Designed miniproteins, single chains, continued (3). Designs and how they scored, part 11

Each design is a single chain, and the fold is of that chain. pLDDT is the mean over its residues in the fold that is shown.

## One batch from the design tools (miniprotein)

Design m8377
Fold by ESMFold2-Fast:
Structure m8377 (fold): chain A 77 residues (1-77)
Amino acid sequence: SKEQKAANYLTAAGIAFAGGDEELAVSLLKKAFEYAKDNPEVLKEIARFTKRMAELSKDPEIAEQFKKLAEEAEKAS
């Protein structure tokens, strides 16, 4: 299902971020958001997770990408 794909991409984004690949984490979160666009509950989870990654990011440009994606997910939820 789209919900399961969104959850899988969100999990993959977390693994990528923990491994230090913040660029990959952004790409995977964008895919999670695409599959979750009609599911407010999953969008709220994406928003919370993405906001935390923005706070923990070591790259200011990537942190800004996380912030924008979190705002989009929160607005869509």
Scores: mean pLDDT 84

Design m8378
Fold by ESMFold2-Fast:
Structure m8378 (fold): chain A 91 residues (1-91)
Amino acid sequence: KEEEIRKLMEEAVKALKEAAEKSDQGTPEGGEIAYNAAKGFAGAARSLVPELAPEVDELAEKLRNTSLEVGQEFAEKVEKLIAEIAKVVKK
């Protein structure tokens, strides 16, 4: 249970790192979408795996310069991972 949640959180952090590395062609719209998705994930991390929250907050700042395409792909991936975490948390 806890190991499955941690694994899914680590996959979300990996997606966040990949999005941050691809954030070369920034747009205000892309940055806003990516940043909002990262903040939502940071909230989930604080509740489930608090050790990951500082890394998520640091990486979220790098997303402010992301493109619309990268921002949308990141948001979709994080939303799916949060949904999977919610399924594992249900008893």
Scores: mean pLDDT 72

Design m8379
Fold by ESMFold2-Fast:
Structure m8379 (fold): chain A 94 residues (1-94)
Amino acid sequence: SKDELDQRLTRLGARFILAKKNKDEETIKELEKEAQKIIEEDPENAMAWYLLGEIYEEQGKIEKAIEYYEKAIELASPDSPVRYAAERKLKELK
């Protein structure tokens, strides 16, 4: 089910980009719940923590976004795209 989780994250990310563009707050709240479920299934998945960080940031929950980006960095492989993205987000938010 790792491939299934990776596909779910990719689809969730795509839906988030669209919901953010459309300012669809209801969909963003639903995507938050779906991302939380992925973290429950795979708590070491750096991408899931990063995505939930972006979802919290979009909702204006900046303190939570920072916490989740820091967790994504902790879990991410050195020099991974997700680590780089999360580090950039922290620089923007502080």
Scores: mean pLDDT 87

Design m8381
Fold by ESMFold2-Fast:
Structure m8381 (fold): chain A 82 residues (1-82)
Amino acid sequence: MVTSVRFLEPATLEQARRAAELLQKRAKDELGIDVTARPVVRDGRARVEVLTNATTDEQISKLVELLAEAAREAGIPVEARE
């Protein structure tokens, strides 16, 4: 499954890379979920693309929270909005 997180804007590619590395580590260590997070440039902006084997809404919600925490630690301002 591929999940795009809209609240990582604005971000530099460097900040996106740091957030992706932190998310991968925390998802494995804290949730036991295998996640591949990659910094990408889409629509002229740096974003983090998340690839995961998580299939439940609960697992996806936990991954979104971890991505938000990783983004804050990387210095990216985060607003969670749906």
Scores: mean pLDDT 66

Design m8382
Fold by ESMFold2-Fast:
Structure m8382 (fold): chain A 97 residues (1-97)
Amino acid sequence: SEEQHRLLLRGIALVLRAIGLIFDAELLLKQVPEDDTETKELLREAIRLAEEAIRLALEAMRNIDDIDRARRLLREAERLLEEAERLIAEARERLAK
């Protein structure tokens, strides 16, 4: 159906967004001072959230016939990515001091 096609495209977009966030967070981790454990933990948490978002998006795409479940999983994946982006932004702000 057209709805299944839209959900598949949304899932792919969320996976790509998550991969980009993991890449950004890992690059920032290399710049964090050795004694700045709080900024490192923010970036590690962002990576964990992005990895979970990939897992949820893949689960939604594997079971696309359950449209309501797929919508819930993709919505949750998006919320996790928004939190990951917030944590990365906080880490950047800390590093700019």
Scores: mean pLDDT 91

Design m8383
Fold by ESMFold2-Fast:
Structure m8383 (fold): chain A 100 residues (1-100)
Amino acid sequence: MEELEKRRQELVEKAKKAIEELIKNPDDYSVRLKFLRIVQELIDLGYVDEAVELVKEAMEKLKDKNPEIAKEIGREFANLLKQKGYDEKAEEVEKYIEKL
C-alpha cells in the first residue's frame, strides 16, 4: 500500500510537469503522448479520479490559447476511460469538453 501511494505521488508530479511542457509546446505530439501515458498508468493503478482531475487541469490551462488541442486531449482520454470500462467518468470528461 505505501509503495502504491509513492508511485501515485510520483505519477501526479510527472503529470504536472508534462502539463507545463504541453503549455509551452502544445503542438508537440510527443509531449501529449507522454502526458496521456502517465494518466493511463494512474488509471491502471486505480487512481481514476486523480487522472480525470489532471486531464481537466491540462484542458483548463490550454483552453484559451489552444482550445482545439485541449479538446483533442480530452477526447483521447475519454476514449481511454471507455476502453477501460469507466463509462461514467468518460461521460464526465465529454461534458467538460462541451463546456470549454
Scores: mean pLDDT 86

Design m8384
Fold by ESMFold2-Fast:
Structure m8384 (fold): chain A 55 residues (1-55)
Amino acid sequence: MTVEEAKAFMEKMKDKTNEEKKKAAEEFALKQLEEGSLTPETADTLMAELAKAIE
């Protein structure tokens, strides 16, 4: 997973509720972790974009 993919995923969630955004981000992160594609950099990016999206 790239930083751009993490940002694009969160951009697709912008019209969702904060609870849906958190759930979607968690499910996406778990899927990437299972696939071995989640790096610390992309995890940090996903968390940062989620924090911005739920503010």
Scores: mean pLDDT 75

Design m8385
Fold by ESMFold2-Fast:
Structure m8385 (fold): chain A 70 residues (1-70)
Amino acid sequence: MAEEALAQLPAVREAAERQLTALGLEELIPRVTELLDGMEAALRAGDLERALELAREADALLQAAVAEAT
């Protein structure tokens, strides 16, 4: 489970950066990167609750950015 999530993390990071760049919200990339880095650290430590919490924060931030831009 954690290994599968870790394997997907580079694709998620790339997709988030691409989406924010397309929206002109590159200023949010550092914050999203911090959340994803925290999620990776939590997954590697086996802290699935923390990883899920950070994943939800990143998802909420991206959803809010898309809603505001559209």
Scores: mean pLDDT 79

Design m8386
Fold by ESMFold2-Fast:
Structure m8386 (fold): chain A 76 residues (1-76)
Amino acid sequence: MDEGLEELKKKAEELLEEAKKYAREGDYEKAREKVEELLRQAEEAERAGAPKLAEYLREKAREAEKFLKEEEEKRA
């Protein structure tokens, strides 16, 4: 289902941008919630038999986690 795959990738990019936005604002709790949503979607994709999509989602979550950690360290 091509539209569904593109929509999931778009959603992942939106979650990554939201996580970065909240991290920049110092709202680390909301930033972590967005990372958790990315990881949850990765687990769902893996269970649905879409390992490449799951890998993509985990990469976005890892990028968000790294950004969050860097922003926390800047304000510590």
Scores: mean pLDDT 79

Design m8387
Fold by ESMFold2-Fast:
Structure m8387 (fold): chain A 65 residues (1-65)
Amino acid sequence: ASREAGAMIRLVGLAIEDGTSVEIREENGKKVLVVRAKTEAQAEEMRRAGEEVSALTGWEYRVEL
């Protein structure tokens, strides 16, 4: 949906701005949204955006530092 696409574009934009990355993995038939962060502050900012994407898509959200 357009709302899901918008939320994902925002999350990817934050990752690019912070010099990190976003990855979608498939584990046991489920999609997992994995975000890499360099600091706790980046992880917290991206967690909010990732939770929105997770809520709209049903994908699990995971952050790696």
Scores: mean pLDDT 77

Design m8388
Fold by ESMFold2-Fast:
Structure m8388 (fold): chain A 99 residues (1-99)
Amino acid sequence: SAEEFLERLRAIIDEGLAKMKATTDPAEARAIAHAMTQEMLAVVAEARAAGLPREELIRILEEVIEYLEKEKAKLDAEKQAHVDEVIDSLRHEVARLRA
């Protein structure tokens, strides 16, 4: 269901941001952000394959982007830049879904 995919995406964010917060290595922080993006895009692909409507996928991604924007404020500026890369990737996916 749409709700199950949203919950899975939020779980990826919560785990990824917790790992990013715990690390002191900038390279590890960037690798965490990259892994978050790959895992989230895989969930989106799975949702599409499961027959979730495009409109529902866009709604879920917009909610997830809003959640990332809010949660990134709890991180330092350097780590926020890596989260911004995740957000940009998701915004690109939303644009692709709208085309």
Scores: mean pLDDT 88

Design m8389
Fold by ESMFold2-Fast:
Formats: structure tokens, sequence, C-alpha cells
Structure m8389 (fold): chain A 74 residues (1-74)
């Protein structure tokens, strides 16, 4: 098994969990500027990891669209 690829997949999964937690906080407590900025930062890091491991284009496009929508709310 490729240890480098496994480490990248684990890092991506950890980022996705963190993003989900922030999204839940926004849903429960409302969108604050701080939460939106944190979510955008984490999504940009997820995008970089997804591109590096060659995730399907649909996944990459979904992340890009989420970032754009959140930046428009700022």
Amino acid sequence: MDEEKLNQEVELAMKQIKISVIELEIKRHGPTKELLEELIKELKEELKLAEEINEPQEVIDEIKEKIKELEEKL
C-alpha cells in the first residue's frame, strides 16, 4: 500500500470532518464572519488536497462552488 497516498487520504478525511463541524456550528448558531472565514480557509485546504490526490472533477467543482458561495456571503 502507498503510505504517502494513505496519509493524504487521512488528511483529506480529517479536513472533511472539521468542515462538517464548522457547517454544523453555522447551522445551529448562525453564520458569523469568523465561522465563514474559517470554513472558507478549510475548504481551500480541502481543495488543494483533493487536487493533489486527483479526486474526481465533480468533487473538485463542488468544493470550488462552495468556496464561491461562501465568499459571496462575506
Scores: mean pLDDT 81

Design m8390
Fold by ESMFold2-Fast:
Structure m8390 (fold): chain A 55 residues (1-55)
Amino acid sequence: SAELEALLEAIRAATPAQMNALARAHRALIDSLSEEERQRVLAELVRALTAAARA
């Protein structure tokens, strides 16, 4: 969905400090996601945090 893609793009642009605020802002969307879609969000979070840790 457009909302899921917008969330994924926001995660890619976010700092680690922004992740909690982003998750809270999109809580209703996240709660409505399928298991597969939740795995996509988790993978993007791990990728973003790993990139930040290596920078």
Scores: mean pLDDT 76

Design m8391
Fold by ESMFold2-Fast:
Structure m8391 (fold): chain A 55 residues (1-55)
Amino acid sequence: SELLEEAEKLRKKAEEYLEEAKKEKDPLEKQILEGVAALLLGMAAWLEKLAEEKS
């Protein structure tokens, strides 16, 4: 499923942002990185739900 493939890519990108956030010393930049990761994970979950509904 193309939706599941895109969801997996978004989850991998979110992991990259979370790893950068762990290394970030600036609290504001850390919060931004964590926020972007949360949005990507939300999009991945939405795509996974759409894939399930079409199956």
Scores: mean pLDDT 86

Design m8392
Fold by ESMFold2-Fast:
Structure m8392 (fold): chain A 100 residues (1-100)
Amino acid sequence: SSAREKALEELEKAKKTPVREERIEHLKRAARYAAEAGDGLIALRLGLLAGLEGVEEADVAEIAALLDPENQAAFEAGYRFGRFIRELDEEYKKLLEEKK
């Protein structure tokens, strides 16, 4: 298994766990494997998942610190987009409740 494949496996584990602390540990492992792979697209996907899952900024900073500066930028872009989608999904759910 390549570092890239291991990063993707850890992202899937992070997505499936209901436990916040376990999710953060899987995201940190994914970040270490992404750094080893030198893969900015995996870093972007890592950020997107962290944003979608509502990971707090302090935990995000710890995850980002495991990446090189170029991949940190990709991760941060993904995180902002994931947070935006999470907020849109919450507003959409409110609109559906108001129409019932």
Scores: mean pLDDT 84

Design m8393
Fold by ESMFold2-Fast:
Structure m8393 (fold): chain A 71 residues (1-71)
Amino acid sequence: DELLEELIERIRKLLREAGVSEEDIERIEELVRQRNFVEALELAAEAGLSDEDLDEIAKLINEYIKEEAEK
């Protein structure tokens, strides 16, 4: 699914720029692929992501959900 992979790539970029470990990035990506968005955001917060970056990820997730619902 190209929309899901685009979401994952955007989240990955934000996490890397925020200094999240590759191990935590992989776990967050797995949760996003499973559409377990609440746990993905919780793990990102535990990994040290700022409230601003968490809000941006939540917006990307909401955009993805809307796009999928329109299909």
Scores: mean pLDDT 83

Design m8394
Fold by ESMFold2-Fast:
Structure m8394 (fold): chain A 64 residues (1-64)
Amino acid sequence: MSEEELREEVEASLLIMKATVYKLAGDNEGAIRAYREAIEAERRAKNPDEELIRELEEEIKELE
């Protein structure tokens, strides 16, 4: 695995964690933004995890 691929995976995971923290704090707008950033990070990866993207899109829908 290349350093670039690892960085892309870590970036998405950190953004998901950030979104979860916002969600737990009751900041739904902050959570939605962080989930959208996580989806963008995942889409930038060489092999986007489409199942993960779908799950994140569902989380956004629940918070809207």
Scores: mean pLDDT 77

Design m8395
Fold by ESMFold2-Fast:
Structure m8395 (fold): chain A 86 residues (1-86)
Amino acid sequence: MSPEELEEELLLALIRMAYGVAKIMISRGMPEKEAREFVLEVAVKAAEELGRPDVAEALRRTGEEHKDAPLDEFTEALLRTAREVL
């Protein structure tokens, strides 16, 4: 696996993990807006830690475009953006 493939897999895995946590938090009474913000924050921080500010910026833009989407659609949009920019 190349370093680029590893970075993509790690970012996608972190986004999926954040989504799983967010789904549990919604079932415990967290508003969907806060759940979306949590998933976006994890995705952006992961991209920044991987040294990919271009990916972090693309994720922020996708988050703004989908800010009113249900968590499932919001997370899928972030996953698509990560795959397209990496």
Scores: mean pLDDT 85

Design m8396
Fold by ESMFold2-Fast:
Formats: structure tokens, C-alpha cells, sequence
Structure m8396 (fold): chain A 64 residues (1-64)
């Protein structure tokens, strides 16, 4: 469980970096609909990973 939490945290950090890069690209191309869709998709994946992390933290608490 702790190993999976560390992996999730690293993946969330990596997604956060990609989201910031896309946000910077969108400042240069604000009308690029494809970049907006990609940003929404990455934000959705990040939210799901954060939800999984919260669930695993609750499972760990119940076992302690």
C-alpha cells in the first residue's frame, strides 16, 4: 500500500508538470481546441489518481 501511494504521488507530480506545460502552450494558442481537450483529459486523470490515493489512505487507516 505505501509503495503504491509513493508511485501515485510521483505520477500525480508528473501529470502536474504536463498540465503546466499545456497551460503555457495554451497561452500561445488560446484557440487550439485540441490542446484544451488534452488539458481536460489530463486534469481528469489527475483527479482519478487523487481519488485512488485518498481511498488507499483510508484503507491504510482502517488497518492501523
Amino acid sequence: IEEFLKELEKKIEELDKKIKELEEKLKEKPNDKELWLELEELEGIKALLEAVKAYLEKVKEKRA
Scores: mean pLDDT 79

Design m8397
Fold by ESMFold2-Fast:
Structure m8397 (fold): chain A 55 residues (1-55)
Amino acid sequence: SISSEEGREILEEAKKVAEEKGVEAGIEYARKLLERFSGADRLVALAEIERYLRE
């Protein structure tokens, strides 16, 4: 899971990238933004964002 405030910001930015360059680009952008988090937190947040952008 992602924190409400940080997660919302990262998700919204990833959505913008996905709209402009496609879902895969949005996911990659989110991955880069999330690299400052611990491995477990990063994986969970990335999985949630990926699911949201794909569905």
Scores: mean pLDDT 77

Design m8398
Fold by ESMFold2-Fast:
Structure m8398 (fold): chain A 63 residues (1-63)
Amino acid sequence: SMAATIEALIEEAVARILAADDPAEEKAIMRETAERLLAAGHSLEEVGAAVQEIADRVAAARA
């Protein structure tokens, strides 16, 4: 499903960001994930929500 695809990309992005532990790589992964979601046909609203969810999960994992 589209929702399962979004969740999989969020989980992948969070894992990659935490493994990299680099702010430049974090920005690149977030941009790549947004581009992949747009290419898959998701709306700007859905992409924005997914990017925010990635940021929230990364912040929670680092707290």
Scores: mean pLDDT 86

Design m8399
Fold by ESMFold2-Fast:
Structure m8399 (fold): chain A 100 residues (1-100)
Amino acid sequence: SGYEERLAADPNDAEAWLNLGREYFSQKKYEEALEYYDKALALDPDNAEAWLNKGEVYFELKKYEKALEYYKKAAELAKDSDPALAKRAEINIKITEEAK
């Protein structure tokens, strides 16, 4: 993908790691998606979207307690900076609590 080529040129590109993780998630390659989200978080540990995306992986794996942990982290990080992402995290928390 274009993100793999971008990361070969600059491995410190947190956005490219995040997008590569999303690409692998859409292909249901959950282990690789988590690895790439972890690389994004190593560069930017306060990236609320990366925490939200990790939660979505664990939800798909039916690891609901882990999903809730990461959704709550995303909501807390986004609460004052990104109201739309905070709302997405809160909706995912509610869905996950009902799925348990």
Scores: mean pLDDT 90

Design m8400
Fold by ESMFold2-Fast:
Structure m8400 (fold): chain A 110 residues (1-110)
Amino acid sequence: AEKEAEELLKKAKEAFEKGNYEEAIKYAKKALELDPKSKVAAEAYLLLGLAYLALGNYDKAIEYAEKAIELDPNNWKAYHLLGLAYDKLGDTEKSQEYLDKAEELYLQKQ
């Protein structure tokens, strides 16, 4: 299951990099069906959030970013995604808070 989930996540990332956001969502959801609480699950949720952000579905982007943070509270990329999504919704104060948190976590990892 974990190995298959990792292979599906890799396909989701490849689809995302090519701009095939709907395909990325399908593969990421399949990875989560196989392994909803693994190390790859947080990354699958992050990728779902990024794909929904690219498609303009900011509510879904926030939902999946929050799920990624629940599994990995130090995931600076998920906080960055929240900041971008709230900026698109016009919530400038929340956007700045999440972008600042993302930078703080990023600097602690480097």
Scores: mean pLDDT 87

Design m8401
Fold by ESMFold2-Fast:
Structure m8401 (fold): chain A 55 residues (1-55)
Amino acid sequence: SAEEEARELAREALELYRQGKLEEARKLMDEAVKRTGLSPDEVNRIGVELAIEEL
C-alpha cells in the first residue's frame, strides 16, 4: 500500500537523519511523496510516528 511504501522510505530517511545526512533524508522524504501520492504532511506524520515508536 502507499502507506507501507511511505513507512519504508520514512524509516530509511530517519536512519539518514540520525547519521546527520539531512539533505539525503529530505530527498528521500520528497521521493516518498512523489511515489505514494501522499501529502508532505502525511509522510512527515508517518516519520514522526516511526521515530516515537523507536523510543
Scores: mean pLDDT 80

Design m8402
Fold by ESMFold2-Fast:
Structure m8402 (fold): chain A 89 residues (1-89)
Amino acid sequence: SELEAQLAAETLRLHAEALAATGRPGALEAARLLREAAEAAAAGDWERAAALEERAAEAARPTLATDPAVRAALAEALARGRELAERAL
């Protein structure tokens, strides 16, 4: 549904914002890719959204493994995404 597409896009934007807030190069590139994924999801282009999410995960992977600030930011974004989903449903 359109609501599901909007919710998915908003969740991706929250993850992008959390990663961008860390200021780490890998996290900044991942944030850029997640914003593009959010636009694709909002348009219903799930294949493009999935491909961009995979690229974002790869860009963030080294930083996520070694930087506790990036891990904390993603945990916060996940919690906010769940709250958004609960309020939308």
Scores: mean pLDDT 76

Design m8403
Fold by ESMFold2-Fast:
Structure m8403 (fold): chain A 61 residues (1-61)
Amino acid sequence: SEELVEELLEEVERLARENPNDLGLLLQKITEAYQALKENKASKEEKEYFGKRLDEILKSL
């Protein structure tokens, strides 16, 4: 769902802001977010939107 995508993006952004030097934790959270999208049968469009927004968030850090 769109709500799930936004919640996962907010979690990744929050974790990155709170733990700016913990790249391993950030990578783990990103991996968990993609797994959650897969388990919840996110659409192709939702996955593409998530990837695009994630890229924008990571570039803003």
Scores: mean pLDDT 81

Design m8404
Fold by ESMFold2-Fast:
Structure m8404 (fold): chain A 77 residues (1-77)
Amino acid sequence: MSGMEIAAEVIEKEAEKLDEESRKKVLEYVKKAREAHAKGDTVTAGQYLAKAVKTLEEAGVDGNEVSRRISEALAAA
């Protein structure tokens, strides 16, 4: 899988810890990131993933923990 897809899957899994409203917002940003990546727009894809992580942080998830899990998932791929 691409690094973007691995990052997206980790973010989606972390979003499962959230309330329905926050989870939906994270998933909308991840969807937009995937759409941008499919068009070859890696900068826009990265910006939407960053917004998804910020939404996780605002909902009480540690952004450093999310980054660590993404790194672990990338190393396992």
Scores: mean pLDDT 81

Design m8405
Fold by ESMFold2-Fast:
Order: sequence, then C-alpha cells, then structure tokens
Structure m8405 (fold): chain A 68 residues (1-68)
Amino acid sequence: SKEEAIEEGIKAAKAAMEGNHEEAQKYLEKAAELGLTDEQALEISLAAIYAEETGDLKKAEEMIRKAV
C-alpha cells in the first residue's frame, strides 16, 4: 500500500542519516516493491539523500508523503 511505502521510505531516510547505507538501500528497494512508479521511487531516494545531507527528518518525511 502507499502507507507501507511511506513507512519504508522513512526508514530509509533514518538509516541514511545514521550512515547505514546498506540498510537505507534495502528499505528503498522494499518501498519500490510496494507498487511505486519509478518517479515515486526516485523522489523517495532524493528525500533520503536530503535527510542525510541536512539531518532534517521531518522535512524528508514530508517529501516522502508528497511523492507517494
């Protein structure tokens, strides 16, 4: 579902912020498998990068929710 994809995207953003790139990639792949378009999957990936660069998880969560 879309909400499950959002949850996995948020987990990816958290893992990226912690420097856990392997875990971030696993969560991004799981989000994509939940029926996202390639564009939606890319937008979630960009939100995870944003979280890693800024430490702003709340903004990354907003970006993920808007993407899905």
Scores: mean pLDDT 85

Design m8407
Fold by ESMFold2-Fast:
Structure m8407 (fold): chain A 110 residues (1-110)
Amino acid sequence: MAKEYFEKGKELYEKGDYEGAIEYYDKAIKLTEEKINSVEKPDPEDIALLIEAYINKAKALEKLGDYEGAIEDLKKAIEIIKKYLPLSNEGVKKLVEELEKKIEELKKKI
């Protein structure tokens, strides 16, 4: 299951294996995107998993010094949020603003 790959990615990140974390986040992303794209109305849990997987992959890329890769994955997370979640929700709007701020911080390191 995509969630099992995501949890394995988190475990590897906590152990400092950022390359291993990225491998499992990529597996979670691929399976979750295939599932979401196969249905007209995606499950909210799958949308949340996909957003979290891109954000956590970006954190692992930042740890490896891949700031450009981290920025691209944060942009993908924002795209998914804007596509599937209501920006009228204060928590959703705040999450987008936090991710956009993180992108600007990462740009200063390039």
Scores: mean pLDDT 90

Design m8408
Fold by ESMFold2-Fast:
Structure m8408 (fold): chain A 100 residues (1-100)
Amino acid sequence: IGQKVTAIGNPLGAKDSSVTEGEIVGEGVTVDGKYKNLLEIAAVDENGKIIGGGVIPGDEGGKILDENGNLIGVIKTADIKNGASLGYTYAIPAEEVAKL
């Protein structure tokens, strides 16, 4: 929590400006009792302040990188915006992707 991240949107259909800065605001988040162990990410402004409710552009397969360029998560697209998660970007941790 509190880690700065870079989100890279799905290049298929994404515009040139598909790179968004964010911050991890939640770990091990469960959405609708169905999607478990998600990273919860808020968009940040140029000063590193959480904007709140900033959705990172991308589809399932977009990447979340840490400040060192390490892959830490993969964006989850499925219906999350329509539930209790509206206003945040959710990602499957890289460790969980390796188990699938």
Scores: mean pLDDT 57

Design m8409
Fold by ESMFold2-Fast:
Structure m8409 (fold): chain A 69 residues (1-69)
Amino acid sequence: LAEAYYNRGNIKLDLGRYEEAIEDYNRAIELKPNFAKAYANRAKAYLGLGRYDEAREDYNKALELDPSF
C-alpha cells in the first residue's frame, strides 16, 4: 500500500533519517504516481540533505498534483 510507505517515510523524516525517508517516498510514488503528499514530504527530506534542486522539483510536482499545498 502506497500510504504505508508514505507513513513509514514520515516517521523516518521526523527522525532526521532523510535518505531512508526518500527511499520510502520513492516506493509510495512508484505505487501511486499522483500522491501529492509524498512528493511534498520527499521535498522536505531533500531540503534536509541540502539537495535543493530535487526539493524544488518535488515541491512543484506536489503543487501540480494538488494546488491547495
Scores: mean pLDDT 89

Design m8410
Fold by ESMFold2-Fast:
Formats: C-alpha cells, structure tokens, sequence
Structure m8410 (fold): chain A 69 residues (1-69)
C-alpha cells in the first residue's frame, strides 16, 4: 500500500528529527555547563526550528494513519 509506504517514510523522518533534537539538547547542556551561553542559545534556536518541522510531520502522519484505519 502506498499509504503504508508514506507512513514508514514519515516515521523515518520523525526518527531522524528526534535524533537531531537529542544531539542539539546534548550540545545545549554541554555549552550551558561550560558557561558558553552564546553557543547554547544557538542550539536552542535550532531545536525550536526542528520542533516546528516535527509538529508538521506528526500532523501528516496522523492524517495518513486515519486513512489507513
């Protein structure tokens, strides 16, 4: 099914975004611990941008899941 393939592709993209989010969180904490607030702020902003992309993917995934039911 094409819908099942699209759902799997969205799941893979979500996993990739979650991994990037985790990496940014780790970098944020590391720089925060060192008192490097400038770099910490940069990683926090990048995480916010990824959060918006994740929300869009989640919405598409839920719409596809409804069609598969």
Amino acid sequence: SELEKKAKELEKKAEELEERFRELGEKYREHQRRGDWESAGKYLREASELSEKYAELRKKYLELKKQLE
Scores: mean pLDDT 81

Design m8411
Fold by ESMFold2-Fast:
Structure m8411 (fold): chain A 57 residues (1-57)
Amino acid sequence: LSDEQVAELERLTKEALEAIEKGDLETARRLIEEIRKRFAGQVEGEVAVAEIERLLE
């Protein structure tokens, strides 16, 4: 991933974690889907999604 892609992934991940903290699970799931679409097949994206999903369940 480029530095810009890493920064974007980090931003989306933080937004998803903030949504979970606020109890907005629908927003968190939408952000997970966005990460899956933008970073499909990238290990960094898969790790971020797994971390967020662990907090949802």
Scores: mean pLDDT 80

Design m8412
Fold by ESMFold2-Fast:
Structure m8412 (fold): chain A 72 residues (1-72)
Amino acid sequence: SYLQEAENLLALVERLFKHDRVKNGEIMLTLVRQAEKLIESAGKIDPEKAEALMKQVEKLRKEAEEAVKESN
């Protein structure tokens, strides 16, 4: 399912953040954007799970954006 795929992508982003936040910032942004699109596509099927995952997307996107800014 799209939500399961999004959950897996967000777990990968968290792993990348822990290993090297600054170096992985751009990759994390790309993966977070992909997860967001999957959640948007499936959000009406399971709104509660989609809402929880979208909150995680917002948090990880902010951290990835900050990491990218710090690398400059």
Scores: mean pLDDT 81

